# Designed miniproteins, single chains, continued (3), part 58

Each design is a single chain, and the fold is of that chain. pLDDT is the mean over its residues in the fold that is shown.

## One batch from the design tools (miniprotein)

Design m9994
Fold by ESMFold2-Fast:
Structure m9994 (fold): chain A 61 residues (1-61)
Amino acid sequence: STTRTSTSLVKGVKDEEEAKKLAESAARAAAQAPSVESATATAEYLGNGEAKITLTAVVKP
């Protein structure tokens, strides 16, 4: 299995709660791919309407 990690900067985020929801949505979408075993995401709200989303996916062999 291969682990893939990607980080993206998202703008237009209202607060930490919305950042968390975006991370959860990203992880859920990634987990739907047939080649993915599991996916997790974390969110860091930076303030000023920006958030850093880190997605980690474990890909099937």
Scores: mean pLDDT 82

Design m9995
Fold by ESMFold2-Fast:
Formats: sequence, C-alpha cells, structure tokens
Structure m9995 (fold): chain A 65 residues (1-65)
Amino acid sequence: LLEKALSLAKLAAEMEKQGDLETARLLGQKSAEYAEKSGVFDAAKLAREGRFEEAARTLEAALEE
C-alpha cells in the first residue's frame, strides 16, 4: 500500500509538471486513499491539497521505516 501510494504521488507530480492538472488530481486522490490505508495521514492530506511532491517525500520517508 505505501509503495502504491508513493508511485501514485510521484506520477501525480509528473502530470502536474506536464500541465495535466486533471489527471494529477485523480492520481493524488488515489495516492491519498492508499496513504490513509497505510496510516500515513499527513501524506494523504498533502496529496489531497495538490502537494504531490511533498506527499511523495513523506511516503518515501515512511517506507524507509
């Protein structure tokens, strides 16, 4: 679940950089869902706020634990 949340957050950040804000939001919402299921509520909040790179960093730190 953490790995899936991280992958989705990273992809959302990439889509945002390409200007695809709609796809980025959808991917961010999916990342938030998996982050919540993994107990990483701060990453879920960041992903829902559109802070995909920050969400990805938070998830990566959680995965290293």
Scores: mean pLDDT 82

Design m9996
Fold by ESMFold2-Fast:
Structure m9996 (fold): chain A 100 residues (1-100)
Amino acid sequence: ERARIEEELREALLRAAAGALALLVPEEDLEAALRELSEVFGVPVEEVRRLAEELASREKLREALERLTEAAVRLAELAGLDPAAVREAAAATLAEFERA
């Protein structure tokens, strides 16, 4: 169960990061940023680029961030950590993103 939630969190984080890069990074720098994300997550650049294209909208990125928050909260609960602290941190991060 924990391993499944950790995998879900990793996938959600990758999706959110790819979408954020597609929306926030200038096109000129986007390829370099996607390549760096590919190296960090150990996934092919083609997969990262596909995710960025799929999630290149504020609505889809918001959905990806919501899934990431849900997975992080579930992991926190399994680890015996305070899920409220994780929700608060996620809400603060999303609020900063919305303000940018």
Scores: mean pLDDT 73

Design m9997
Fold by ESMFold2-Fast:
Structure m9997 (fold): chain A 125 residues (1-125)
Amino acid sequence: SSEEEMDRIQYDVAQGLLSAEELKEKLRELLERIRRASKENLFKELQNALRVLALLIPKASREEVEELLRELFELLKELKDRMSVEDLISALQGLRDLALEEGFEDLAEELQKEIEKVKEEAKLS
C-alpha cells in the first residue's frame, strides 16, 4: 500500500539507507503518479509527495529545495480543477508550512495568497 511504502521510505531515511538522489527519484515518481492519479487518489499522492519532500529538505541544497517547492506549487495550480477546495487548501497549506520552516518567505507569501484566493473563490460559488 502507499502508506506502507511511505513508512518504509521514512524508516530507510532514518537508517541512512536512502541518498538525496534516491529520494529525488522517488519524488519524481510521485509527481508522475499525481499527474495520472484518479480524483479520489490525487490528495493521497500529494500528501505522499509532501512527506518525501520533507525528508529530502535536509539532504538537498537550498536552491534545489526552492525549485522542488515551486515545481509542486505549479503542479497544484495545474491540478486545481481536479481537486476538492478542501484538499487543494490542505495541500497548499502543507507546502506553505515547508516553505516557512526553510525560510523561503517570498514563496510562503505567494502560497498564502493562493490559499486566500482559493478560499474567496469558493465563497462566491
Scores: mean pLDDT 84

Design m9998
Fold by ESMFold2-Fast:
Structure m9998 (fold): chain A 109 residues (1-109)
Amino acid sequence: ALAEALEHLAELLEKEGVPKELVELFRRLAEAVRRSGGDVAAQSEILRLLREIGEAYLALDEEQKKKFEKAVEEAKKTVGLGVSVENAPYLGADGKVTEQAIASLELLA
C-alpha cells in the first residue's frame, strides 16, 4: 500500500540522517494517505504535505540532498516507491498563481 511504502521511505530517510522535519512530513503524508478513503479533507491535507515536502527538499544543502536521494533509491528498489520534486502552479487565497515546489509519488510495478 502507498501509506506503508511512505512509512518505509521515512525510516530510510531517518537512517540516512535526513533532517527530522522532512522525515516527519513523510510520516504525516503516510497517515493522510491512510485516512484518504473518500475524505476530501484528507485529500487537501495530502496536497499541502506534498508542497511542504517539496519546499523542505529545496531547502536542503548538497550533502542532505545526497542523503535524501540515497533513501529514495533504496525505497524504489525495496517497495517500488518513486519520489520526485518539481515546480507546479499554486493558487493562493488572494487568487494569484505562483510556482511552488511539490513532491510527486509513483508506485512502480
Scores: mean pLDDT 77

Design m9999
Fold by ESMFold2-Fast:
Structure m9999 (fold): chain A 74 residues (1-74)
Amino acid sequence: PLVVTVTVTPGQEEATAAALAAKIAEVVGAPVPDAVRARLLELVRQAFAGDWSALPAVVEVAGQRVLVNLRPAA
């Protein structure tokens, strides 16, 4: 399985979600579907609200299973 971890950009949910999507696209070699991008933003918003229970999460992009995680900012 592919593993993608991104450090949280403090105060920037959309930027953090975009960084996750960009890294997944780079690792997989294919664009991330809108539905997956929406799921990533949901996970980031939950983490920003203090709920990390859904992480690490698995998403599927171009037939590849990707384990997604976030690293808290220091």
Scores: mean pLDDT 82

Design m10000
Fold by ESMFold2-Fast:
Structure m10000 (fold): chain A 92 residues (1-92)
Amino acid sequence: SYFNKGLSALDARNYDEAEKYFKQALKEDPNYIDAYLGLAYVELLRGNIKAAKKYLLTALKIAKKKNDKSGIVDVRAVDTFLFNITGEKIDI
């Protein structure tokens, strides 16, 4: 439920509230890949490219440990979006 509140805040462009809710989602489930992707989007929209990359790398490490092919695809989609905006990318 915190994740959905984070998405609603992100849609409203309330990045501080979105970060708060995604971090609360991670307190409930530290392996919640989608919450790390939400934090990556928040940081990207703030222009904090290095912070966004750190969240993407964390999500990727979790997805690989869980053998979560869907999670890996989601990380790759956000990384591609970041590349299209900034010209910077992580290797996956």
Scores: mean pLDDT 78

Design m10001
Fold by ESMFold2-Fast:
Structure m10001 (fold): chain A 88 residues (1-88)
Amino acid sequence: SAAVLAAAKKHPNWPKAERLARIWADHEGLDEAGKERVLELLAEALLDPEAARRRYPFLDDEDVANIKAGQLHGVVVKVVAYVWRQQQ
């Protein structure tokens, strides 16, 4: 949601998440709706990684640990892949 995205923009790791999301979403050729969905999912994951893991089965406990550690590359790739599959 727009509210979740606004809250995530205040998180210290958001600039890194947004940069990686733009790179990987562009690489996969996601449209604007897909890019927005990637940012919303990453916002949820960044603000509450354990709630995101319960909501999104493609995330595992290692992804939760990586989000908490600010190691976002693998998580961003998984989120982009998930959104891309939803559009096929």
Scores: mean pLDDT 87

Design m10002
Fold by ESMFold2-Fast:
Structure m10002 (fold): chain A 68 residues (1-68)
Amino acid sequence: MEQKGLEGAALLEEMRARGWSVEEIARYHREHVLTEEQVELNREIGEKLRKIGEAIDKELETGEKLSA
């Protein structure tokens, strides 16, 4: 199902509402909800997207100067 990924995020929010700590939610999600491979893949994708976005933003700001 397409919503399976989104449901994972919703589950995390629900656990927070239940009073779980961020680390407990992350560990539970990693061990009980996501497989090790999915966790690693999501982390790699997230890190890559984050770095790409930050690099683009920095290059755009540094490479191009605003009109004086």
Scores: mean pLDDT 61

Design m10003
Fold by ESMFold2-Fast:
Structure m10003 (fold): chain A 94 residues (1-94)
Amino acid sequence: AAAVARQAERDALLEAFSRAMKELKETNPELYEKVQELLDKARDALAAGDTDAFVKALNEMIEVVKKGIKDPELQEAVVALLERMAAWARANAA
């Protein structure tokens, strides 16, 4: 079912992001704090229906992940997931 597929995708997103945050907190606390700031901006933008601000916050998170995550497989997974979220937001705004 579509609902089951969406739940699995959401769980995978949260798991990958959680692992990346743990890595950032251990290796670069400054970038970890920046991601928390960008999460707050993305949450506020989503609540306001501001797709452009939401996508901008996600793109800035992608750049932080690329700088801070040492595991290339984890980095690629989180970047791909954030890019999918940005694409979803743009598609739902159209």
Scores: mean pLDDT 77

Design m10004
Fold by ESMFold2-Fast:
Structure m10004 (fold): chain A 74 residues (1-74)
Amino acid sequence: SVLEELEKVIEETEKKVKEAVEKGDEKTAQRILDEAGERIGKIAKEHNASDEVVDRVMARFLRLVTEAEKAIRE
């Protein structure tokens, strides 16, 4: 399903971002987040994802962005 595909992108992104943050590589972490955001948007559009699915996935993604930014600054 489109939800499963989008959730997989978020999970893969979370792992990569955590690795970059752990290494202190802020630039790589930002690039990974930017690329993931674009990919999520494209997948949602191509599969005509419902507003509920888009809202849920975007909420999770924005939370990941916020957590990554906090980790980088601490």
Scores: mean pLDDT 83

Design m10005
Fold by ESMFold2-Fast:
Structure m10005 (fold): chain A 84 residues (1-84)
Amino acid sequence: AADELYEAVKRFLEKLKEKGYKEFADSILKTIDAARNNVTTDGPLSLRKYPLTDEEFDKISEELQKVVDEARARITARQAALAA
């Protein structure tokens, strides 16, 4: 379950790197990896630390939310199938 969500987010971040948001994508991935491995990192994640326009920020946030929702729906469907 957690691994499926992680892989979906990781794939989205790899696509962001291809679009020129490599530093932003690397920062998010580093934060997620640190959380998964219970490692202390420098400072909290802040999307506003990067030179994104409000339009780019909103677009990235919407796409990320869509990826998370899709992965979560797949996990829920699998859990429901196992419970039935």
Scores: mean pLDDT 64

Design m10006
Fold by ESMFold2-Fast:
Order: sequence, then C-alpha cells, then structure tokens
Structure m10006 (fold): chain A 74 residues (1-74)
Amino acid sequence: SQQQQIQQLIEQFQQELEKARQAVRQGNKDEAYKHLLEAGRILEQLKKAGAPQQVIDKLEQEMTDIMFEISSLK
C-alpha cells in the first residue's frame, strides 16, 4: 500500500541520517556527505510516493540540521 511504501522510505531515510550522524561523530565529512546525499535521494522518492507535505518538511528540517553539524567540523 501507499502507506507501507511511505513508512519504509521514512525508515530508510532515518537510517541514512543516523549513518551521517555517526560519521559526524567520527569527524568524517566525506562519509557524512555521502549519507546525507542518499537521504536526499530517498526524500525525492517520498515526494514521488505522495508523502504529506508536513512529513516532507520535517525530514527536510532534519537534513538541514545535519548539514549544519557537518559544516561545523574542523
């Protein structure tokens, strides 16, 4: 179902953000950007699957927060 597809994509998105956060903790900018890019690709799939705008906005905010964390690395 559409709801199951959206839920699976949200779970995959959150897995990629967690990997990005782990890379940030290790000071690995390249690995963090790799996972952030993959999360962005999953976000586009969520838009295509018809995820509600409120859900998309929340996930975009989470990506933005990680992007600022990556940019703060030395």
Scores: mean pLDDT 88

Design m10007
Fold by ESMFold2-Fast:
Structure m10007 (fold): chain A 112 residues (1-112)
Amino acid sequence: MEESRRVAREIGRYFNEITHGMDLVEKEADKNKDEKLKKLYAKALKGDQEAAIELVKMFVERKRYYDAATIALFMGVPEDVIKELLEKAKKEGDEKSIKLLEEQLKNLEKRK
């Protein structure tokens, strides 16, 4: 099979996961009328790394590890935040979050 098609499928899969996570953030903010969550989401979309880290932590507090992992991937949070999220996901047995977070860490190690 053509390498270009394989890469496109993998990229498409990640974009679908990211898009789903972002939609869930907006839905969660609207459902809970959470003005802080809405403000953090808007700032994170503009590239505010501190806002992105706080968003990840808010979803972790809500035990939504997969959503937190998707936000971490999309917003480019620091490696230490990803490692902390991975340990929490492992304790909860969230296999989807664990897989996504391990892949993020592997990609960061390759770029060092």
Scores: mean pLDDT 69

Design m10008
Fold by ESMFold2-Fast:
Structure m10008 (fold): chain A 61 residues (1-61)
Amino acid sequence: SAEEREVQFALDLVRWEKEQGASDEELRAGTEQIVADMRARGMSQEAIDAFRAEVERLIAE
C-alpha cells in the first residue's frame, strides 16, 4: 500500500541517520517530527504505530 511504502521510506531515512552517527535521542526526536507530518497528511494510527515500533527495533540493534 501507499502507507506501507511511506513507512518503509521513513524507516530507510532513520536507518541512514543512525549509520551517520545520530544518537538514540536524535533518532527519536526525528521520528516524532516524521510522525507529526504523517498525522497532518492523514496517515492511519496503525501505520504510525508500526513506524514507531520499527524505529525502536532499529535503535535497539
Scores: mean pLDDT 87

Design m10009
Fold by ESMFold2-Fast:
Structure m10009 (fold): chain A 80 residues (1-80)
Amino acid sequence: SGREEALKKIDEIIKKTNKQISSLIKQGDFDGARQVLKDTEKELKKIIEEYSEGDEVFKKAMLEIVEGMIELHRLHIDMQ
């Protein structure tokens, strides 16, 4: 289903992004970490829009989860 495909792609992107942001923070590249976060937010929202067409419940839930994740990552970067 579109939900299963979206969740797989989102999970892969989140895992990759977490590794990239952690690496950049350890290197002291906070601007690079913020840029990766911005790019990831755009990519995740695009996937949600593409795979949740006609599925408003899934779309709203996934956008809320993504927004929460992005805010937590933003806080983590700003704490450095």
Scores: mean pLDDT 83

Design m10010
Fold by ESMFold2-Fast:
Structure m10010 (fold): chain A 69 residues (1-69)
Amino acid sequence: AEEKIEKAERALTRLVIERGPLLSAEEVVEAAREAGLSDEQIEKAREAALRRGPLTGGEAFEIIAELLR
């Protein structure tokens, strides 16, 4: 839902500010968990992030937003 998308955006923005411009798969998983994604969706986010390597906040957001379709 929209609220999960907003939570994901806020979590990713915070992580980029705190930990630098490139996010690891574990940081993408942290953002997905904070946004309230299911365990299944979190595992899919981790797999997608690992496939791409280190991600920008925008790339990480795209992964999470796609899973919320």
Scores: mean pLDDT 80

Design m10011
Fold by ESMFold2-Fast:
Structure m10011 (fold): chain A 96 residues (1-96)
Amino acid sequence: MVPVTVTPILLRLKLKSEKDAEEALNFIKERLKEAGSRAAISLGPRLSPDEFVLAVAATTEEGVRVIEEAAQELREKGIEVELEYLPDVEIEVFAK
């Protein structure tokens, strides 16, 4: 087994609809794909009528930068985005 360090990042988004949250999720997915990074992204609980949470797991420093850049682009589009960095987690990966 090979240990892999994962950096979990929560993105808190001020959005009015689930459709806007899905568009933001897909935007981040496309940016990660373009950078050659594969990350797990999921919709978290809706905290209020205007607030959604996206959970992203980054395995590389480049992946973290792509997420930060995507968040900044969403802010430039008028979406309020807050990043919360959780402690790094080592996971055992089954090499096949």
Scores: mean pLDDT 73

Design m10012
Fold by ESMFold2-Fast:
Structure m10012 (fold): chain A 70 residues (1-70)
Amino acid sequence: TLTETQLRARLSALTDQLQVAMSDAISNNDSITATVLAITMAAMQFLLDQKQYDDLETLLADAQQYLSDY
């Protein structure tokens, strides 16, 4: 179980990595992937702001899995 501090740190690190993936999608003319990544980053911040930590932990895990398979 992740604490709020750990969730904030993971969100920050994943946002940096997702921004790189989004830039790659744009350079490959993949606007759908770029849009999905932008929405995913916004959703992560929204869940943190709403203190929905269980949903945030799940989304962060899914985003990390995506980056690992990228």
Scores: mean pLDDT 82

Design m10013
Fold by ESMFold2-Fast:
Parts: sequence; structure tokens; C-alpha cells
Structure m10013 (fold): chain A 79 residues (1-79)
Amino acid sequence: SSMFESLVEGLKYAGELVKAGKVEEAYERIVIGLQNVGLSEEEAEKLAKEFVERILAGEDIEEVARRIAEEALELLKKQ
């Protein structure tokens, strides 16, 4: 699969962890995953926080996952 689809799948899994109350585990997984695709720690932490906050606010996991994946790839293009 493309980097985008792989990132969306990982974020969807993290979203299910947030819904299961495993918020810290989800946050850590997102930060590590985003750094592994080439984001800085600061960029990864910012996007992970946004993702977690949006899922906790009741937004759709797949929609948030796709949006955060798009933002991550745009940050990579600016490097």
C-alpha cells in the first residue's frame, strides 16, 4: 500500500485505542509512527495531540485519520 494508506490504517488503529480508553498508548504509537515516516518529534507530537483531541471530541475515526495523514504528508513535502 502507499505511505498514505499505511499511515491511515495505523491512525485508525490508534483511534480505536483512544475509544477503548488507552489514550497514552494511542498517543505514543502515533508519535513513533509519524517520526518513522520522517516527521520531527515536535511535528509528530502536535499531530498526535490534534488526532487524540478530535477522537475524544467524537469525530469519526476514519475522517480524522485521513486528515492527519494528509497533514503529515504535506509537512514531509516541505522538507
Scores: mean pLDDT 89

Design m10014
Fold by ESMFold2-Fast:
Structure m10014 (fold): chain A 77 residues (1-77)
Amino acid sequence: MKPLNIEEVHKILSILMKKYIKENGPLTVDEVNELLAELVEKILNDYEGSKKEAEKLQTEEGIEPVSPEELSELIKK
């Protein structure tokens, strides 16, 4: 297996975060920090499962990944 790719992690993270924001609306700074911690832990513990979930969300819900720069802008307040 290839080692963990930071760009792929950011892609998966952005898709999962977009889904959560779409379903739950705008988040507080504390909620964003909690969600980020949960999603990073999830990706690190089950990379393949998280990747498949992100791919399913991309195909099923039409959620597209964002650049790391855009992801940072989404959590900046």
Scores: mean pLDDT 70

Design m10015
Fold by ESMFold2-Fast:
Structure m10015 (fold): chain A 114 residues (1-114)
Amino acid sequence: MARELAERGKEYGELAKKLGEKGKSKEDGRKAAEYASLGAGHAGRGALLASRERDAEGGRAAAEGGKYAAEGGKYAAKAGVEGNDPVSASAGAVAAAGGYAAALIGERAAREAE
């Protein structure tokens, strides 16, 4: 449900950040971008479900998951730029934007439910 999707989003965002912080290898950067994209997707789905179901707690969880996915995406994008890998750089940037969007939707869902 919304909270479970949000928690998965947070977990993937944390994994993306750890790999992106290492981020001198092209393989680590691409895996960081992959995890950040998964995190943003899960957090975004959680935020939309919380909005539809008027779930304030799910909305807050999705906002947190989205923030973690956005941070992971930023680290993946930075690793891609530093490693001259445009695939990780663009995928990380897209995942960061998706995470931020999920956070905004989640915060709005929480506010409108209460």
Scores: mean pLDDT 84

Design m10016
Fold by ESMFold2-Fast:
Structure m10016 (fold): chain A 103 residues (1-103)
Amino acid sequence: LATAYNNLGNIYAYQGKLKLAEKSFLKAIEIRENASVVDYLGIAISYNNLGNLYFLQRKFELAEKSFLKAIEYGNKAKENGENEDLARSVIANSKMNLAAVKE
């Protein structure tokens, strides 16, 4: 279910439906945070996508906060033994995007 909301967010973002994209990513995060087993990697991916969405809208403070959350949850995913290569990729991408926000 959470993966479906994250994918829906990406589709809405590609269509320029930015408010619907934001709601979809936030719903994916909410579902994953409230799950009996927390999906840290999924949360990190959704925050990275949310950061990109805010950056596109020039909402730089929200983009920065979202990328910082993506890095935080990506590190938790690594600590928890979740897919390390994918977690490292998400962290690296979020750090690169964070640098672009801070200029």
Scores: mean pLDDT 84

Design m10017
Fold by ESMFold2-Fast:
Structure m10017 (fold): chain A 72 residues (1-72)
Amino acid sequence: MKVTVKTADGKELTIEIPEEMTVEEFIDKLRAAGASDAEVEGLRAAFSDPKAKITAEQAKLAAERVGELAQA
């Protein structure tokens, strides 16, 4: 699944996500795509458990939440 994340500096990052991954794997893909440390910290705070497995759909919703937090 392809997910687009809007960063705090106005960039859009597109990431390919497998059907299932851990929160840390998702964060690592965001970092590789160019996400900032602040965006990564916000995402970690939202999940609490870095070893928890998430679906591609959950990862997409988390990415959209990062964009919302950047605007708030």
Scores: mean pLDDT 68

Design m10018
Fold by ESMFold2-Fast:
Structure m10018 (fold): chain A 116 residues (1-116)
Amino acid sequence: SEEEKLEQIQQLLEEARELSEEGRYEEALEKLQEADELLNELRVEKGEKPTPEEEEAHMLDGAAHYLYNQGRYEEAVEKAQEALDIRTKVLGPEHPDTIKSRVYLELLKKAQEEAA
């Protein structure tokens, strides 16, 4: 159900945050990917199509991930911040996609701080 999927998403995002706080970034990213898959399933089940702004935010997430894998943490943070700003404007701060973006940004900022 939608409610059960939202509860699973919330739990995965909380686990991702905790793993990130411990510096366990690969495990945190796995939890974020699981949350993203459930969010996409929920959107499809609801017959919702992403807006052009939401598609832009998704592309920015991909750019941030690419930059993170290159060790370019400052640039990854910039792209993830842009994605969060778009989702906050379009979906609001309480939307699960927006919360996911915030957790991801926090992870990237922590990785940047450890690299500095």
Scores: mean pLDDT 87

Design m10019
Fold by ESMFold2-Fast:
Structure m10019 (fold): chain A 63 residues (1-63)
Amino acid sequence: KLSREEALESLRQVATLSGRGLETAVRMIGKEFGLDEAETEELLRLIREGRFEEAADLVLSAQ
C-alpha cells in the first residue's frame, strides 16, 4: 500500500514532466493504481493545477 508521503513525492516527480510525457506518466500511474478513465483525467487535471494533496487523496482512495 502506497503511503500519502510516497504518493505526494511520486506526483511531484511526475509534475516535472510536460506535454505528452506528463499525460503518459499519469495514465501509467492511473492504470497501476486501478483508476478508471475519468479518475485518471481528474488526476491529470489536479496535477496540472498544482493540487497535489487532492491528487494524492485520489490515488490513495483507489487502494
Scores: mean pLDDT 78

Design m10020
Fold by ESMFold2-Fast:
Structure m10020 (fold): chain A 91 residues (1-91)
Amino acid sequence: MLEKVRELEIEALRAAAAGDFQTASNLLEQAIDMVKAAIEEYLHQGDYEAATGFANRLSRLEELKEYIETAPKAQAQDIAAAMLEEMRKKS
């Protein structure tokens, strides 16, 4: 689950760095939907610690989507490129 969410976040950052903010927003929405589904599943299982962890991931993804949709395009591209480099450095 987390690996696929991370892949969608990386693809979204790649799209944003290329100036494709619509694709970036769509990919982040897919990641958000996956995290919401995971939260519901963990809550149903009574795993509140895992649910809280995913809720923190959800907040991060929602903040990133809002930033990409509202920030000046040049600044959003630069930030997305920097974030993409950071994610790549983590193997």
Scores: mean pLDDT 81

Design m10021
Fold by ESMFold2-Fast:
Structure m10021 (fold): chain A 72 residues (1-72)
Amino acid sequence: MIDELIKEAETLLKRAESLGIPEAVELARQAINLVEMAKIAREKGYEQEADALINEAKELVETAKRLIDEAL
């Protein structure tokens, strides 16, 4: 799940860069950062904190998708 989310965010980052949508690029970068933080939190046993970070990253990914869809 977490590895799938980071791959999705990385795919959105490349897509947003190719389309020239700076807001979507920024959101995708923030999502990647949150997923990396969630990995560290889970590794240290902070499961609730990791889940919160993952949920925030998912929201950023969905917002980036909307911006890309609106640009098409």
Scores: mean pLDDT 83

Design m10022
Fold by ESMFold2-Fast:
Structure m10022 (fold): chain A 57 residues (1-57)
Amino acid sequence: SVKEEIEKLKLLKEQLMARGESQLVIDQIERSIKALQEEKPDPKDLALAIGHISGLR
């Protein structure tokens, strides 16, 4: 579900912060989380958010 994906994104953000990932990467994940929280995403929006996490775009 969307809520589960948001929780996974939050967990990944915390893990990346702990690893010392760049603020740019962390900010991109944060923006994806906010987008998913503010409105119902279609499958394309969810795929883009996952892409940002994976670093694939």
Scores: mean pLDDT 69

Design m10023
Fold by ESMFold2-Fast:
Structure m10023 (fold): chain A 97 residues (1-97)
Amino acid sequence: LGKEGVEAFNAGNYKKAVSLFQKLSDQGNPISDVRLSQSYHQLGQYDKAKQYAKKAWDIIGPMVWQTKTLQKLKDVFIGLGDDDMASQLNGVIQGAK
């Protein structure tokens, strides 16, 4: 599922990526929530993109060792215009270095 979702996303098939990552998110995988937020953003579904980005942050944010995942999440918040959340993630990422 994870590899198939990434392949669908990279191929520009965002609807298929959403379907695959949704199954992983339903199983409690927080990295799939980052991928869902990116996929919904590409589909123009900004409310859902923001919902899944916040869900991912609530789980992954305390795991500072996930710096690359936190950077991807920051980019989602920047794309959504959530400058406050983007600044907060930037502070966490810089503090982890």
Scores: mean pLDDT 73

Design m10024
Fold by ESMFold2-Fast:
Structure m10024 (fold): chain A 70 residues (1-70)
Amino acid sequence: MVKEAVEEAAKILEEAGLKEHAKQLREMSEYLTDEALIETLKKTVKYLKNNKLVSEENIKKLEEIVEKAE
């Protein structure tokens, strides 16, 4: 389920020290549609990857979470 994907992604972000990003993601899950949440997750993962904000291992985990949520 998309909400489960959001929570798993948020946990990874918190563990990586990105607590504000995790909080925003959880907050968005309350008012965005499942389709909009999947798009937001995809954009967030690309942003994190391009800016090297989390480890490559965590990026791969986030990409897998997004793929399973689709």
Scores: mean pLDDT 82

Design m10025
Fold by ESMFold2-Fast:
Structure m10025 (fold): chain A 67 residues (1-67)
Amino acid sequence: MEEEVEATLKRARDLGPLVYQAVEEALKAETFGEALRKVSLGLQEAGVDPATRAELVAGVKKAFEYK
């Protein structure tokens, strides 16, 4: 649902522009696997802690599950 996407993007924006870009690019991916790869790598490079990274990855996963 668009609410899940907006909530995830708002959370990412609050964490910083690099985190926001990583999540936004992941949500634009063609496949779920590519989205997970992009968000995980981008958040790791942005220095996001494992717990927050897991939270954002779960948000991306939900966005793809809702189709």
Scores: mean pLDDT 78

Design m10026
Fold by ESMFold2-Fast:
Structure m10026 (fold): chain A 93 residues (1-93)
Amino acid sequence: MQNVIDAAIDFLEKLIGYLKQLLQEESALSREDLEEIIRLNEKLKKYLEKKDLEGAIKELEKLIELLKKSPKTDFTEALIKKNEYFIEELKKI
């Protein structure tokens, strides 16, 4: 499923850009949490680019755990659901 990996990489590129913008703005997420989420998403993108699906799934699970510990916002809940969806899709490959 090359299309799933390509779609995930495109989503991550846009998400990383958005999160970097949030670092310059007031956010419900702490600066430290935002910086960690950015680092984990950049690492996830690298695993997907290398087609290391096991590594990608592991980083997605770490992201979900971090987001569940963060303040509950529409953004963090949507991101948890999206990451859970990607885990299910990647496990089917």
Scores: mean pLDDT 78

Design m10027
Fold by ESMFold2-Fast:
Structure m10027 (fold): chain A 75 residues (1-75)
Amino acid sequence: KEELVREILDLLAPVATPASLERLRALLEKADPATLERILRWLRGADPELVRIMLLGAENPNDPAVVERGEELAK
């Protein structure tokens, strides 16, 4: 869902440079809709800077290991 990608990028914009946002956009475009909704939930509960760092370190945002890290950050 394009709307989810836009909403996530809007939430990450305050803690990201334009170059980081471009990379994040490319990463989010590869994500499943369920993964996008999961990331949006993490951003509501977690520090956006930590979510940004985790996502930029991931090759595949759908990876179960990435999901587990995101759920930890959103505690």
Scores: mean pLDDT 76

